# Designed miniproteins, single chains, continued (5), part 62

Each design is a single chain, and the fold is of that chain. pLDDT is the mean over its residues in the fold that is shown.

## One batch from the design tools (miniprotein)

Design m18134
Fold by ESMFold2-Fast:
Parts: sequence; C-alpha cells; structure tokens
Structure m18134 (fold): chain A 115 residues (1-115)
Amino acid sequence: SAERKELEQAFVLYVAALLTGAVERALRRQLDREEARALAAARTQAELDAVRAEAARRREELERDIRELRERIGEALRKKGIPEELTERFRNSSADELLALANELEPKANEYLRL
C-alpha cells in the first residue's frame, strides 16, 4: 500500500540519517583527539606547526570524503523513492541535524518494524 511504502521510506531515511550522523561525529571527534595528543607530544615550534598542518589536511580530506559519501547515499535514497526535499535535507544537514532528523523519523521507523 501507499502507507506501507511511506513507512518503508521513513525507515530507510531513519537508518541512513542515524548511521551517517553517528559515524561523522565519531570521525571528527577522533581527529580532534589525535590532534590534541600530537600537540601535547610536540616539543618544538616546528613540531607544533607540523601537527597543525597535518590536522588541517586530515580535516579537509575527511570533509571531502563526507561530502562524496553523502552524495552517494543521497543518490541511493533518491533511487529508493525518498522525496527530493528529504534527500536534499539529508545531503545538506550537519551530523547533529541528521541525528535530529533520525529522532523525528523514529516513530514512523518503529511503526514500519511493527508491520
């Protein structure tokens, strides 16, 4: 039915938003912790500058990888028939906004699982 399809779409988007938001937060926090440890271990100004340059490079790579992954997931969601408005919201949301979106979708996701 149309109602079943809507609940399935809500469940798919819920899982995508929850996992994407959680993984992105974890990866960014890992880079922050690695930078903090490396800065604490640095003994010279040259070592401090090198740590900061490497941290900036890794953050740029991570943000690029995140954008590419979100485009691929967004395309998969579109192919699954998720409405364009929700697919764009997925692509453009911060990690925290994705976790908020998952929270909004949780009641419908739970309803789908009870079918």
Scores: mean pLDDT 90

Design m18135
Fold by ESMFold2-Fast:
Structure m18135 (fold): chain A 81 residues (1-81)
Amino acid sequence: MALTPEQLAEVERRATELTLHQLANVLGQSKATIRRMLEEKGYDAVLAQVAEKHGERTARLLEILRDSYKVAAILEVLRAG
């Protein structure tokens, strides 16, 4: 079944919060700083910064983790509806 606009917004909110938390921890920055970086430069540029500081493998694992958060959030919202 297709998600409602409200369900899509909730999925995006949950996945974004988890992604911000992980990026903030890995880069040693505040969630506000990571949110600004995502808005100004996009996700790929932030992953490039992670790769520069912690290696390409760490950046790839964070990308996989982000996709897992989206899947988990979709399933949770669908089960709640």
Scores: mean pLDDT 75

Design m18136
Fold by ESMFold2-Fast:
Parts: structure tokens; sequence; C-alpha cells
Structure m18136 (fold): chain A 84 residues (1-84)
């Protein structure tokens, strides 16, 4: 699998969730993003697939107000825009 070095802002967010490396596969980056959502209780209580990123640091970095965890391709595109 290809590994990516993310921009400092996203890398800092991944490291805040326990990431220790400087390069990640896209699947690893997605894992830490979902871990961030779980740890900050960002999942919509009415629709457990929707993550509210509005007014969060992750939303600022990715440039979105929400993500659907089932939209794997869309999430991967957002993460790839943050490659250094």
Amino acid sequence: EEKYRFKPELLDLLKSEGATKDEYTIGEARYYLFKYALNNKLFDPKDGTIVDLSKTRAGEILGVDEIDVLDVEGIDKLLLKNVA
C-alpha cells in the first residue's frame, strides 16, 4: 500500500489520537480520523454514520462540516487533499 506524508495540521490531529508515524496509508489516516470522531463524540445520535465536524479542528483541516463514514471514497479524497 502507498504511504503518504500529510500536511502538519492533519498530521498533528492524527498524532493526537495516538498515531506515532510520519507516513500513513490512506486506511490508517481514515482510522485515526474515525478515532478522533469517537473520542470527541462527534457521531450524530440520530444517524450513527454521520460525523459532525462543524466548528471542529478536523472540519477546518478537511474543509467540510460533516462526513458520512460509509462514503469511504469521499473521505479518502478529503485526506488526499491534505498530503504534503
Scores: mean pLDDT 82

Design m18137
Fold by ESMFold2-Fast:
Structure m18137 (fold): chain A 80 residues (1-80)
Amino acid sequence: SMHDRLEAEVMVGLVRMGLSVMKLVKEKSKSLTEEEQKSNQEELKKLYKRYEKLLEEAVQLDPSLEKEAKELLEEIKKIV
């Protein structure tokens, strides 16, 4: 439905924003202590699992987003 397509687009948009935040966290973590870097890495792994699930749900609502979702997930994998 049109509602499902809009919901899927919002989900993908949220993951795209999350990816930008994850990139910033990874970059800023380079100047932190080893313990803080490890803690941040564990949080990034949790975000990865959450966004992976959100992208799977988005593709179920709108299969036309499969390629974009896969590309976003590959970008997230490079960070974690």
Scores: mean pLDDT 88

Design m18138
Fold by ESMFold2-Fast:
Structure m18138 (fold): chain A 83 residues (1-83)
Amino acid sequence: LTEKAKELAEKAREYAKKGAQALSNGDVDSALKYGEEARRLGREALRLALSDPNAPKEVILEAGVAEGLGGIVLGVAKLIKSK
């Protein structure tokens, strides 16, 4: 579980980074897709980390940060698209 949580958190961070880059380039549609994927993966990573009583605190923190970053990218992209 912990190793899977780390893997998902890393993927979530990568998608969040791609989403942020898309926002910088004015590509809101790509930012929405990457933000949604980052949030979904980060949320699953956090769920797995929290369900594992042996998960290091660092893994839980990394998963939480990844979920948060995905949420920020998604939120910003949605706000821009709604205008």
Scores: mean pLDDT 80

Design m18139
Fold by ESMFold2-Fast:
Structure m18139 (fold): chain A 83 residues (1-83)
Amino acid sequence: IDKEVLRKIAELKGKAAQEVYKAMLKSDPERQKELLELMRKILEAPLKAEVWRELAEKAKELGLDKAAEELEKMAELIEEAEK
């Protein structure tokens, strides 16, 4: 994987995690647990496009549209780099 692609992935990962964290600060304890789990998965996810697409779908289900958008961009970059 190109260093430029890795840099862009790190940027998108950071933006997605930031959106999850902002939502967590405004959420009740039950929702905070769900958001914390999503954040942990984002931070620990391998460089596999399918995993990031699943995380984007989960973020969308939780109403985190901006996080989902950044995670989808990550999946696309990884998928392109795997070619």
Scores: mean pLDDT 80

Design m18140
Fold by ESMFold2-Fast:
Structure m18140 (fold): chain A 94 residues (1-94)
Amino acid sequence: SAEQKAMREGLEKALAELEAALENPPSSWSPEEVALAERFAEILKGLLKLSDEKQYEIIPEVLKLLQEAAAALAAGNLEEAEKYLEKAFEIVKK
């Protein structure tokens, strides 16, 4: 569907932008923030695999967890961000 294509393109763009940032991380990022960004990229790769496998029904749940992780990171709450990323990773790893 058009929605599934838009979802895949969005995931590919988000992953490319995050991987580019990880090649030359901003000096303001702590080592812990870099590690969380690396986990975020791994989860995006997992979502692309789910999209390839046509397992579209679980993608919105993982995206919600990634949105919550991104909000926690923006607020400087690294512990909360790690919790959301761990939960998202458990879903995509299956």
Scores: mean pLDDT 82

Design m18141
Fold by ESMFold2-Fast:
Structure m18141 (fold): chain A 117 residues (1-117)
Amino acid sequence: MILEAAGRLEDVLRNSKTEEEAYERGYELTAELRKELGADATLEAVELALAPALLLAAIARAHNQPLTDEELERLRKAAALAEGAARALEDDPAAAAQLREIARHLREAVAESEALR
């Protein structure tokens, strides 16, 4: 169930053309998943879907090398999804704060990489 939910969120990341699409579709799907699975399982699914982007951000920061345009776009969309998901979980302040922290970390990795160009 959680892996299937994470897969649906990963589909949003792959199929969204813009950050705005990733935000809105991330919000909508997270709100739907919360009704189906509850808040805790939904948070776990969102974190699993964001794990590859977080790993990419961590590696980029550790090696002080600029990300490619494709990698930067992946991180921006992942941050937007995290922000949309945080909005869907806004009545759970701890879950929303956790997802906003993930988004902040991804946004910082993008900014640091852009400064190297």
Scores: mean pLDDT 87

Design m18142
Fold by ESMFold2-Fast:
Structure m18142 (fold): chain A 89 residues (1-89)
Amino acid sequence: SPREQTILGFRILALSSGVYVLEKIFKNTNPNDTAKLKKLYDELKGLIDRLKQLRAEAQQLNMPQAWLDKIEETIERAKKLMAEIKKVM
């Protein structure tokens, strides 16, 4: 329904914002703070799992391709950030 698509859109934007916040936290994290880096890595794994669930819901609701593209962009950003974190651990 249009209401379900609107709610899902807000959820996608919230998770995208979550990845952005984690990117900023990583930039300001001391490379020697291995506990904090591991926590960021684990949070990004959780966000990717949630984004994959939203992708399935978006496909089921026949959301516009732009929303599916936004989910994939956000997953790729999260994966890239995880790779950067792993390089400094």
Scores: mean pLDDT 89

Design m18143
Fold by ESMFold2-Fast:
Structure m18143 (fold): chain A 68 residues (1-68)
Amino acid sequence: MSEEQQKFLEEAKKEVEELAKAGASPLEIFLAAARKIQEFKEKYPNSPDLEKIIEEIEKYVKEVIAKT
């Protein structure tokens, strides 16, 4: 995974965490994550790590929502 893709993943996780801390609903958190996944697909459609990064974001969202 490239440094740029790793940074994108970290920023996506941070946005999800910040929304949860601000009291955002599970739906709002899912929509924010869905937007980040779409941005990644548009910027890196041929990335060999595309599926892995999407799974990481989805997993993190589920963990954050379960705690909220």
Scores: mean pLDDT 78

Design m18144
Fold by ESMFold2-Fast:
Structure m18144 (fold): chain A 60 residues (1-60)
Amino acid sequence: MSREELELEVELSMLLMRRSVLELMIKQGKGDQEKLKKEIEELTEKINELRAQLGLPPLE
């Protein structure tokens, strides 16, 4: 495993955790639902970009 691969895996884990928190907030009816949905879409795009760099299939 290269140093770059490890850094990408750490970043991916952090983005996945952030997305999970936002999904939980939507489920609980907290915050601006429309804004949260947009942020989740943007996070999913970034996650899929990192997954592609790691040779992983996209989410969904």
Scores: mean pLDDT 81

Design m18145
Fold by ESMFold2-Fast:
Structure m18145 (fold): chain A 66 residues (1-66)
Amino acid sequence: MSDEELERFRDEIIELAIKAGMSEEEAESIANTMVQAVREGLTSPEDARRAAEETARVIAEERKKK
């Protein structure tokens, strides 16, 4: 995955997290974590995207319950 692809992926994760109700700071934190995991070879971009979507959704739902 090129640096340009990682930048695009990061932007997609940030947008997704913000749409799920996260702050910009939280969205950047999740995006940085997912980009790092892909860069380190710990996960595929597709799996990282799914994990970010699920994590953002779960956090947003839990905050609504509290």
Scores: mean pLDDT 76

Design m18146
Fold by ESMFold2-Fast:
Structure m18146 (fold): chain A 94 residues (1-94)
Amino acid sequence: SILDEVKELVEKLKEALENEDFETAEEILKKLVELIRSIKDRELLREAYGIIAKALTELYNEFKAKGNEKIAKKASEILSRVAEAVKEVMEELE
């Protein structure tokens, strides 16, 4: 159910970003980082990150193409912060 929680949070994150509700997006990011930090299995961590990275990369590309640099930049920033959390957890699982 961690992957289901990640999928639910990603869907809410997409909605928040599309509405430029960056306060809600930051709250969702905190919950995603908490979920990432709770994962003790490398494969599950890779799957969770894959879901997040795919959704945020698609959102970045869509809004960059539309000329909405504000949403695109925020999606990129959130993805970078998730990637850093994943890296830290991966190092702890070594």
Scores: mean pLDDT 88

Design m18147
Fold by ESMFold2-Fast:
Structure m18147 (fold): chain A 75 residues (1-75)
Amino acid sequence: DKLKITGSSKDGKTPASSIFSEFHKEFGDQLKGISYMDHTFTGTVPASKKKEVEKLVEEILKKYPDAEIDITPAV
């Protein structure tokens, strides 16, 4: 099982590339299925990394308060 991560900016103040860079820095090669579309970053990580994802989302939102990050189960 995997988690799908979707990251965007509600006010357009945070580039999708900045959100990607934070996830890439934490997960490296474990970040798969990377896509950019309409100023939105998507990627997948192993479901075993859920706690690390939740912690990173909190840190990203402190640094980029306008960021919107959604985490859903992926098949």
Scores: mean pLDDT 79

Design m18148
Fold by ESMFold2-Fast:
Structure m18148 (fold): chain A 70 residues (1-70)
Amino acid sequence: ETLAELFEKLGRPALAHAVRADEITRSVFEDKVEKLMKEKGLSKEEAVKQIVETIDRMAAGGRAGAAALA
């Protein structure tokens, strides 16, 4: 499974497309996933879910998407 496949599985095809289309975007998300796995002992799927939930919360709460990478 890839990062893009996990985004699609979680119902985020736009994010899946972004990481397939842009190597820099993919690397940023991969680094964030690896950091969450290392720091919190999460599986790769759980780390991706955390990122997606953070993005969704920021969008719903009216906060800037830049905060999703914090």
Scores: mean pLDDT 73

Design m18149
Fold by ESMFold2-Fast:
Parts: sequence; structure tokens; C-alpha cells
Structure m18149 (fold): chain A 93 residues (1-93)
Amino acid sequence: SYKEELERMLENTIKQLEYWLKNFEETMELLEKNGDETSKELLEKAKKGEISLEEAARELLEKRLKEAEKVVKENELSEEDREQFEKFVEAFR
């Protein structure tokens, strides 16, 4: 089911965000080593002193949250599932 797939993705996203908030320095190093271009760019800016490592982590989290919100909105989730996701997103903002 597409809904079950989205639910698993949201659950994994929540776990990842909780880990990042608790261990953002360690997470940013892992993302640099195995990571995507955005993580590398943000970490590079932090290393150059253009932004703090905390600011880099928050910027990455915000980008991921916006991507997740877009997926949820485009994929016809139930009202209940959307409300739960919106509540989760607001908790991090």
C-alpha cells in the first residue's frame, strides 16, 4: 500500500530527525562521509566559519521537512495522517 510506504517513510524521518537534534555534529560528519551534496555544502560552509555547525544542521533539517511536507501534500494522505504529520513538523519549528 502506498499509504503504508509513506507511514514507514514518516516514521524513519522522525527517528532520523530525533537523532540529528540529539547528535547533530556526529550526524553531519556521517552525512559528509556518505552523504548528499546539500550536506556537503552546509558542512563546508560551517568549516569555513560562514555558518555554525548547529545552523548547518537546522538548515538541512528544514530542507528535509519541506521535502517531506511536499510529498505528504501531493500524495492524498487521510486527514488524520496529514494532521499528525503537520503536528510533527510544527514541533520541530
Scores: mean pLDDT 65

Design m18150
Fold by ESMFold2-Fast:
Structure m18150 (fold): chain A 94 residues (1-94)
Amino acid sequence: MSPREVRRNTLSVLRLARHALEEARRHKWSKEEVLEVLDRLVEMAATVSPRAAALMEAIKRLAERLLEEGASVQEVLDAALAEIDRQIAAEQAA
């Protein structure tokens, strides 16, 4: 893939992830449901590019760490969404 195609595809993955986590927040998904959707997003991202997979894995690791530290599911979703927004801004600036 060209660098432009990688960036476009990475942005598409991040925007899809943002939408999925916004739905999880809106519908008050369980911890287990949130971790499952993050796993599916990592798997999907891996079919797009190694870059997209790495970014989604970083978001999943952030969520797992916060849950291990005793954060609520809502706090985890807020942190993951903030990280996705930062990654979208960084990809758009590149």
Scores: mean pLDDT 84

Design m18151
Fold by ESMFold2-Fast:
Structure m18151 (fold): chain A 73 residues (1-73)
Amino acid sequence: SVEELLEEAVRDAREALELAGSEDPRVQAAAALLGIGAAANVAIAERLGGEEARRHPLAQEARRLLAELGVEA
């Protein structure tokens, strides 16, 4: 569902942001991939749910977290 995709995007974006601070390049790479996955989930949710999904508080929170990570959503 759209809400499940947005909830997953927020969780993944938060985890990516936490991992991005790691000194291990492999953990940093995992953070980047997790952020890309979160951005993809936002895009899919917006494609399925349209304007309502784009305006959803979870979509706004995911975009905010992804912006902090440097990933476009």
Scores: mean pLDDT 85

Design m18152
Fold by ESMFold2-Fast:
Structure m18152 (fold): chain A 74 residues (1-74)
Amino acid sequence: STPSLESLLALADILADQLRLSPADRARLHALLTEMVERGLSVEEMIAALRAEARTASPRVRAALAQLVQLLSS
């Protein structure tokens, strides 16, 4: 089943705190996760979107995206 937006945003905040993401990078993660849930993406589509974002992301954001992919792939 697809995770709730609330759960994804809470996880993004934990990862942002752990990896010391900038406020701009945190906001970008929130926007990305919100857009994916609002569009009704499947888990496979969410993983693809996170991987696409990771290709242009800074190292810290890439690490956060990798953790999200791992959790969604489980």
Scores: mean pLDDT 86

Design m18153
Fold by ESMFold2-Fast:
Structure m18153 (fold): chain A 69 residues (1-69)
Amino acid sequence: SLEEELERLKKQAEDLLEMADSIYRVAGVLEAEADALKDTPQGVRYRTAAENARKKAEELRKEAEDLLS
């Protein structure tokens, strides 16, 4: 039924949003580490990793929105 399909899509969207939130937390930690390391090569790597993590989290949020549209 449509109700059962909607419930499944809602759960999938919730799972994607939880994953996105987890990745955003990791990105925040990486950004804080990068800030502490300033302009060092390790700091640059952490900044790049944080940016990539944020992009992945945004993609997952968009996937969740698309499921419910």
Scores: mean pLDDT 87

Design m18154
Fold by ESMFold2-Fast:
Structure m18154 (fold): chain A 71 residues (1-71)
Amino acid sequence: MKEEAEKKVKEAKEKIKELEEMARKAGTENAPASAFPELVAKGLLSPEDIEKALEEAKKKLEEYEKKLKEL
């Protein structure tokens, strides 16, 4: 299960990276947000909205890191 927690930490970091990429592309016509229904539904097409999603993702990363520490 330690490997699972490590994998989740890595995936959380990947999500953060993807959200940063989306923040750049949110200013263009072909926004990758359409590939993420959750972001589209929340109106996460602007840098500010994506910034909030980044904070959520970082909070998840903290949770996963805490679980790893407890393992």
Scores: mean pLDDT 65

Design m18155
Fold by ESMFold2-Fast:
Structure m18155 (fold): chain A 77 residues (1-77)
Amino acid sequence: SDDDNRIQQTIQDGDQTDQQNRQSSLQAQQLADQNPSTSSQIYSQQGQDNTTRSTQDNDNATSSLTSSQQNRLDRLG
């Protein structure tokens, strides 16, 4: 039950990250359309921000799995 709740929270956090990445990308498109001379810089920065948020979500998931594996090792060793 508690583990299921944590998994559901992780999924919701991922959905929020996707929504933020979408909104940020739309804003970057609008800014690039208004400022063509800086379009490449705007898109590059937005790509980095999106990657950072996605990486953070993946790191959180990996950390959770590693903790579970450590607990299993402690019980076996």
Scores: mean pLDDT 69

Design m18156
Fold by ESMFold2-Fast:
Structure m18156 (fold): chain A 76 residues (1-76)
Amino acid sequence: ALTPAFLRYRELAEATVRAESKLRPLEEIVEELERQVAKYPNSYYLQAMLAAAYELAGRHEEAARYYAKAAELAAA
């Protein structure tokens, strides 16, 4: 189950990625976050940010997968 704190965190991640997408190409944001998650795979912060970026890019299956990973890490 998702905690209220994690749901708020998810909303913040979505808002942050959406704001960044107005300043630079979404493809660059996705690539940067993919590299960061590869280096720090246990960061629920980075996984939530990458999931939000995938969601904005229309990559809904990947977004759902990374949100699930972020929730599991946040519950640990």
Scores: mean pLDDT 78

Design m18157
Fold by ESMFold2-Fast:
Structure m18157 (fold): chain A 65 residues (1-65)
Amino acid sequence: MTAEEILELRKKAEELGKLDQASKIAGVYAGLSAEEIKNMTKRELEELSKEQRTAIAAAFKIAVS
């Protein structure tokens, strides 16, 4: 999943009031703080490992489902 797609999922989670919950879950699996995930830029997302991006994407997908 691309950084752009993750940002779109994060935006949807925020609109649903699930940003904090999704960011906490993503942080546990990606080894990052919820605050880092909530405030991460596109560039910072692109610098993450594929495994970290996959974990973040999965958490936000579950949150917006």
Scores: mean pLDDT 84

Design m18158
Fold by ESMFold2-Fast:
Order: structure tokens, then C-alpha cells, then sequence
Structure m18158 (fold): chain A 59 residues (1-59)
């Protein structure tokens, strides 16, 4: 699913970045979700998956 793609993408991105950057990365995706500026529902689901993975890592 698009959500699972977002989870996988966020996992790969987090693995490539220092853990200290993860809160800023989460804030960026949360700001994107709050803006509502998505071309389609698929893109929104990807963003939701990315936020879920980053929250899991930080919680």
C-alpha cells in the first residue's frame, strides 16, 4: 500500500541520517500533512506512513 511505501521510505531515510535529525524530519512531514497540499490521496498516505515510522522510532 502507499502507506507501507511511506513507512519503508522513512525507514531508509532514517537509517541514512543521524538520529539527532529525526525530530526535525518528523516535524517536516507533520507540517506537510497539516498543509493539505497533496496532489492525490496516494501521496497523503505515503506521508502518513512516513510520520508513523518516525513516531515509532522517537516514541
Amino acid sequence: SAFEEGVAAARKLAESLPPETWPALLARFEALLASGDFPDERTRQVALGAVAELRRRLG
Scores: mean pLDDT 81

Design m18159
Fold by ESMFold2-Fast:
Structure m18159 (fold): chain A 71 residues (1-71)
Amino acid sequence: MSLRELLRLYLFDPERLSAEERAVLDELFQHMADNPERYISLRELSAMSVEELAEHLELPEALTRRLRRIV
């Protein structure tokens, strides 16, 4: 599934996500909330690769690996 589709489901239809997909996205959004100076809009986020997101948001390697696995 694409990152864009995962984000769409998380925001508008989270019941369709698996427990792991929801957990990864919960951790992603918590990381963004903890780092508001690095916050980006959903539109900008949906245009980025997982690698670009990891760099921009300074995501932990473990979270980046899990995100890549579900995309």
Scores: mean pLDDT 81

Design m18160
Fold by ESMFold2-Fast:
Structure m18160 (fold): chain A 70 residues (1-70)
Amino acid sequence: SELYKLLDELAKKAGLEPKVVEALKANLDILKKEGATEEELKEQIEKQVKVAVNGRKLVAEQRAEAAARA
């Protein structure tokens, strides 16, 4: 679907792991079953990709701090 293409493009640009992309696709399928519109699904894709990117950045920063203190 076009929504999956959008998610794949944003995830690829953000460098997200395949496991994370699969989880985001599963979340979109749930929202679609709950009656979310295509516009709401597009907004959720953008929000979920940002959350995943921020999570990765936080973990990377914590690991860098630990390495710098070693």
Scores: mean pLDDT 76

Design m18161
Fold by ESMFold2-Fast:
Structure m18161 (fold): chain A 75 residues (1-75)
Amino acid sequence: SDRDNARNQALAQSLGVSLQQARQITQNIDDTTRQNGTMTRDDVLSQIQQTSGASDQQADDAMSRSSQASYDALS
């Protein structure tokens, strides 16, 4: 979807990773959320850091930008 594409592109740009790696991160988050009903902020940050090697601050910034891009795609 346009929302998923915007989310993945923003995440890739923020983390300096490939679009393929960004898709893997978002897919892992979505799969875990579906299986467990939710993820904590710390779980999401850990998932981002594990795949990208980003710092806590970079992961937080990437989450915020990815979320914003997703919302903007709905508007």
Scores: mean pLDDT 79

Design m18162
Fold by ESMFold2-Fast:
Structure m18162 (fold): chain A 95 residues (1-95)
Amino acid sequence: MSLEELLERLREIRERLENSNLDQKEINEAEAELQKLLDEVDDEELKKKVDELYQEYIRKLRENPDLSDEEILKLYQETLLKAIDLLIEEVEKKL
């Protein structure tokens, strides 16, 4: 995959996720596509930064055990959007 194709795919995933209306299936599909793109990039520093965002999400869940299912899903969506934005910025720097 070219960097231009990767950037276009990341922007598509971001738009779909933002317009998901907190649909768990759409959020799960976005995560699966994002993970596949991360594996194709094979950038250890970028993978580490994305993992740090997921660890922050887990920490927030531990600190807020009374969150509703909807609030958990919203927090997860926000975390995925941050991960996608991070990848977009790093890819744009390489173009």
Scores: mean pLDDT 81

Design m18163
Fold by ESMFold2-Fast:
Structure m18163 (fold): chain A 79 residues (1-79)
Amino acid sequence: VEAAIAAAPESLIAEVGEVLPDASEETHRRIAAALQLHRETGASYEELGELFGVSVETLREADIKLGVKALVEAVEKVF
């Protein structure tokens, strides 16, 4: 868990903070680590929620909001 949190990129932590501004800084770091691990290993939101102490709902919300943000930025860059 600590190794995954340490490996989370600062840019991803910042992006999580932008989409979930009401969450604590510690929660932003845990969500960033969990989402990075989800992308790298395919682990479920349920497994990651238990591992990092974050609700499945919060992880899903963050992932969706980050995906929408990335898609909007990609579309604006190309079109």
Scores: mean pLDDT 75

Design m18164
Fold by ESMFold2-Fast:
Structure m18164 (fold): chain A 76 residues (1-76)
Amino acid sequence: MDEVVETRTEPVTVAGRPATLHVQVLKNPDGTYTAVAVVLDAQGNVLGMGVDTSKDPKEAEEKARQKALEAARAAL
């Protein structure tokens, strides 16, 4: 069963525009961690999303955040 072990929301700036980054880290039954990161604009539209799975929850979070921010920059 997947368990949410961490949830974070932070203000970010993407290509000079204000946005919000949402990150959730899930613990998988096999002991790995999956992080899902979503960048939303001021209107709540999804600009970018990133997903990563790692044995280290901080590594999964960092890689998912990078992917989401890269996707958001490409969308703007």
Scores: mean pLDDT 82

Design m18165
Fold by ESMFold2-Fast:
Structure m18165 (fold): chain A 101 residues (1-101)
Amino acid sequence: GELDAYADRKVKEFEEELEKLEEELKKAEELYKEGKIEEALELLKKTKRELEELIGLLEIERAVLRLEGASEEALAKLDELLEKLRELEKKVEELLKKVEA
């Protein structure tokens, strides 16, 4: 139905944003390895802010879709994305601690 199509579009949008954030973390790791500490720190802080925003938006979207009766498959995909975002957040926090030390 229209709700399932909407959920599928939102899953794709969140997947694309997750991929961008994963690439930002990879770039920050490379900057840190190159000794570009200030650039790595700035990018990590940006990535952390973007992750916090995306997690919040996804949690809201998931809650709305659940209330509207979205499929178990669509909700499971959003849950998987939330877990991946939280795992990425932990990696960003770990690298940020190393860069700030």
Scores: mean pLDDT 87

Design m18166
Fold by ESMFold2-Fast:
Structure m18166 (fold): chain A 80 residues (1-80)
Amino acid sequence: SVEEMKAELKAKIEELKKQIEQLEKEKEGLRSLEPLTPELSAKKIEEIERKIKTLEGLIAALEAALADDEKLARLAEGRA
């Protein structure tokens, strides 16, 4: 059902948010190494930030899909 699809998408969004939290923790860990290996830490932090940005974009797309599916579901119900 549409409700089951929405629940699945919401669960996926929550999963992606947890991945972002894990990446933020990894970034903080790398910042702790900055005094020893500033160049390497900076590069890895930049890579993690790019991954976070990609995941944030995916979350935004899934949230947009959820909103669109709601409109489509209402139209389908209105025609029944």
Scores: mean pLDDT 77

Design m18167
Fold by ESMFold2-Fast:
Formats: sequence, C-alpha cells, structure tokens
Structure m18167 (fold): chain A 89 residues (1-89)
Amino acid sequence: SVDAALQRLRDALLSAVPDGSREQRELLVEATHIALDTDGDGVVSEAAFVRYLQQVLGLSDAQARAVHDAIDTDGDGRISLEELLAALE
C-alpha cells in the first residue's frame, strides 16, 4: 500500500539519524532533496523521485508513482522541500 511504502521511506531516512533531533531529521530530508534535485531548480521531478523509490526501496513503478502523488500536494508533478518535509513529519 501507499502508506506502507511511505513508512518504508521514513524508516530508510530515519535509520541514518535514529537518535537525531527534529533538526537533524529535517537536515537529512533537505540533503536527500538536494541530491535528487538534478537540475538545481529547488524541486525534484516525478521521474527522479520515482527512480529513487524504485532503487532505494524496491518499489514497483505503480507503487512509486502512488507515493509521489501522495506527497505532491499541489499536483504540479514536482516535489518541493516543503512537501517532502510535510510527508515525512
């Protein structure tokens, strides 16, 4: 399910800072967003985010797109830092 896939994403990110503060978790999320922002425009494309979910979490294309759609709250097809932080809080 999308909820299980989102939980796997949160678990994967939090495993890097298991005893970290909210500030450390937010910094990790920011660093992840920067790493996925291949064109430096401050947002992550659907293709880049879907590929990340497939490679890191082993999600299918359909599952990865469903997770993307759940996080993309403004429906523009791109993931802002604010959307990613909100989804992982």
Scores: mean pLDDT 72

Design m18168
Fold by ESMFold2-Fast:
Structure m18168 (fold): chain A 69 residues (1-69)
Amino acid sequence: SELEEEIERKAKEIIEKLNLPESEFPKVKEEIRRTAEAWARGFKEPLSLKHVEVAATAVEITLIAEQNR
């Protein structure tokens, strides 16, 4: 599906950008998915690429903050 492909693509970009281990890939994918689904549900909107984009950005910011602790 287009949504699953975008989630995978965004997760790969975050892993590469932040130099995370390959083992973190499933966790990053799941965090993007959960965040996107939560946003769509909160606004009572169908899950879309927009939600995935916002979710990926939020997950990236969270991981950067975690690395700078």
Scores: mean pLDDT 85

Design m18169
Fold by ESMFold2-Fast:
Structure m18169 (fold): chain A 63 residues (1-63)
Amino acid sequence: AWTVEEEKAFEEAKKKYGNDFAKVAAYLRSLGFNKTKDDVIKYSVDRDVKEGIEDLKAAVDKV
């Protein structure tokens, strides 16, 4: 599971590095978090799916 601190660090890294998951994982490890590239990929996919659902809901609410 991801802590609130890890999630904040991920959002910062994602903003700077986009889809470079190796750099995102390296950034998290530089902060002392034990996250691998695979952990970052999984979390990013899960988050992007949730964001896609919210975008769809917003589009429906505009009709």
Scores: mean pLDDT 72

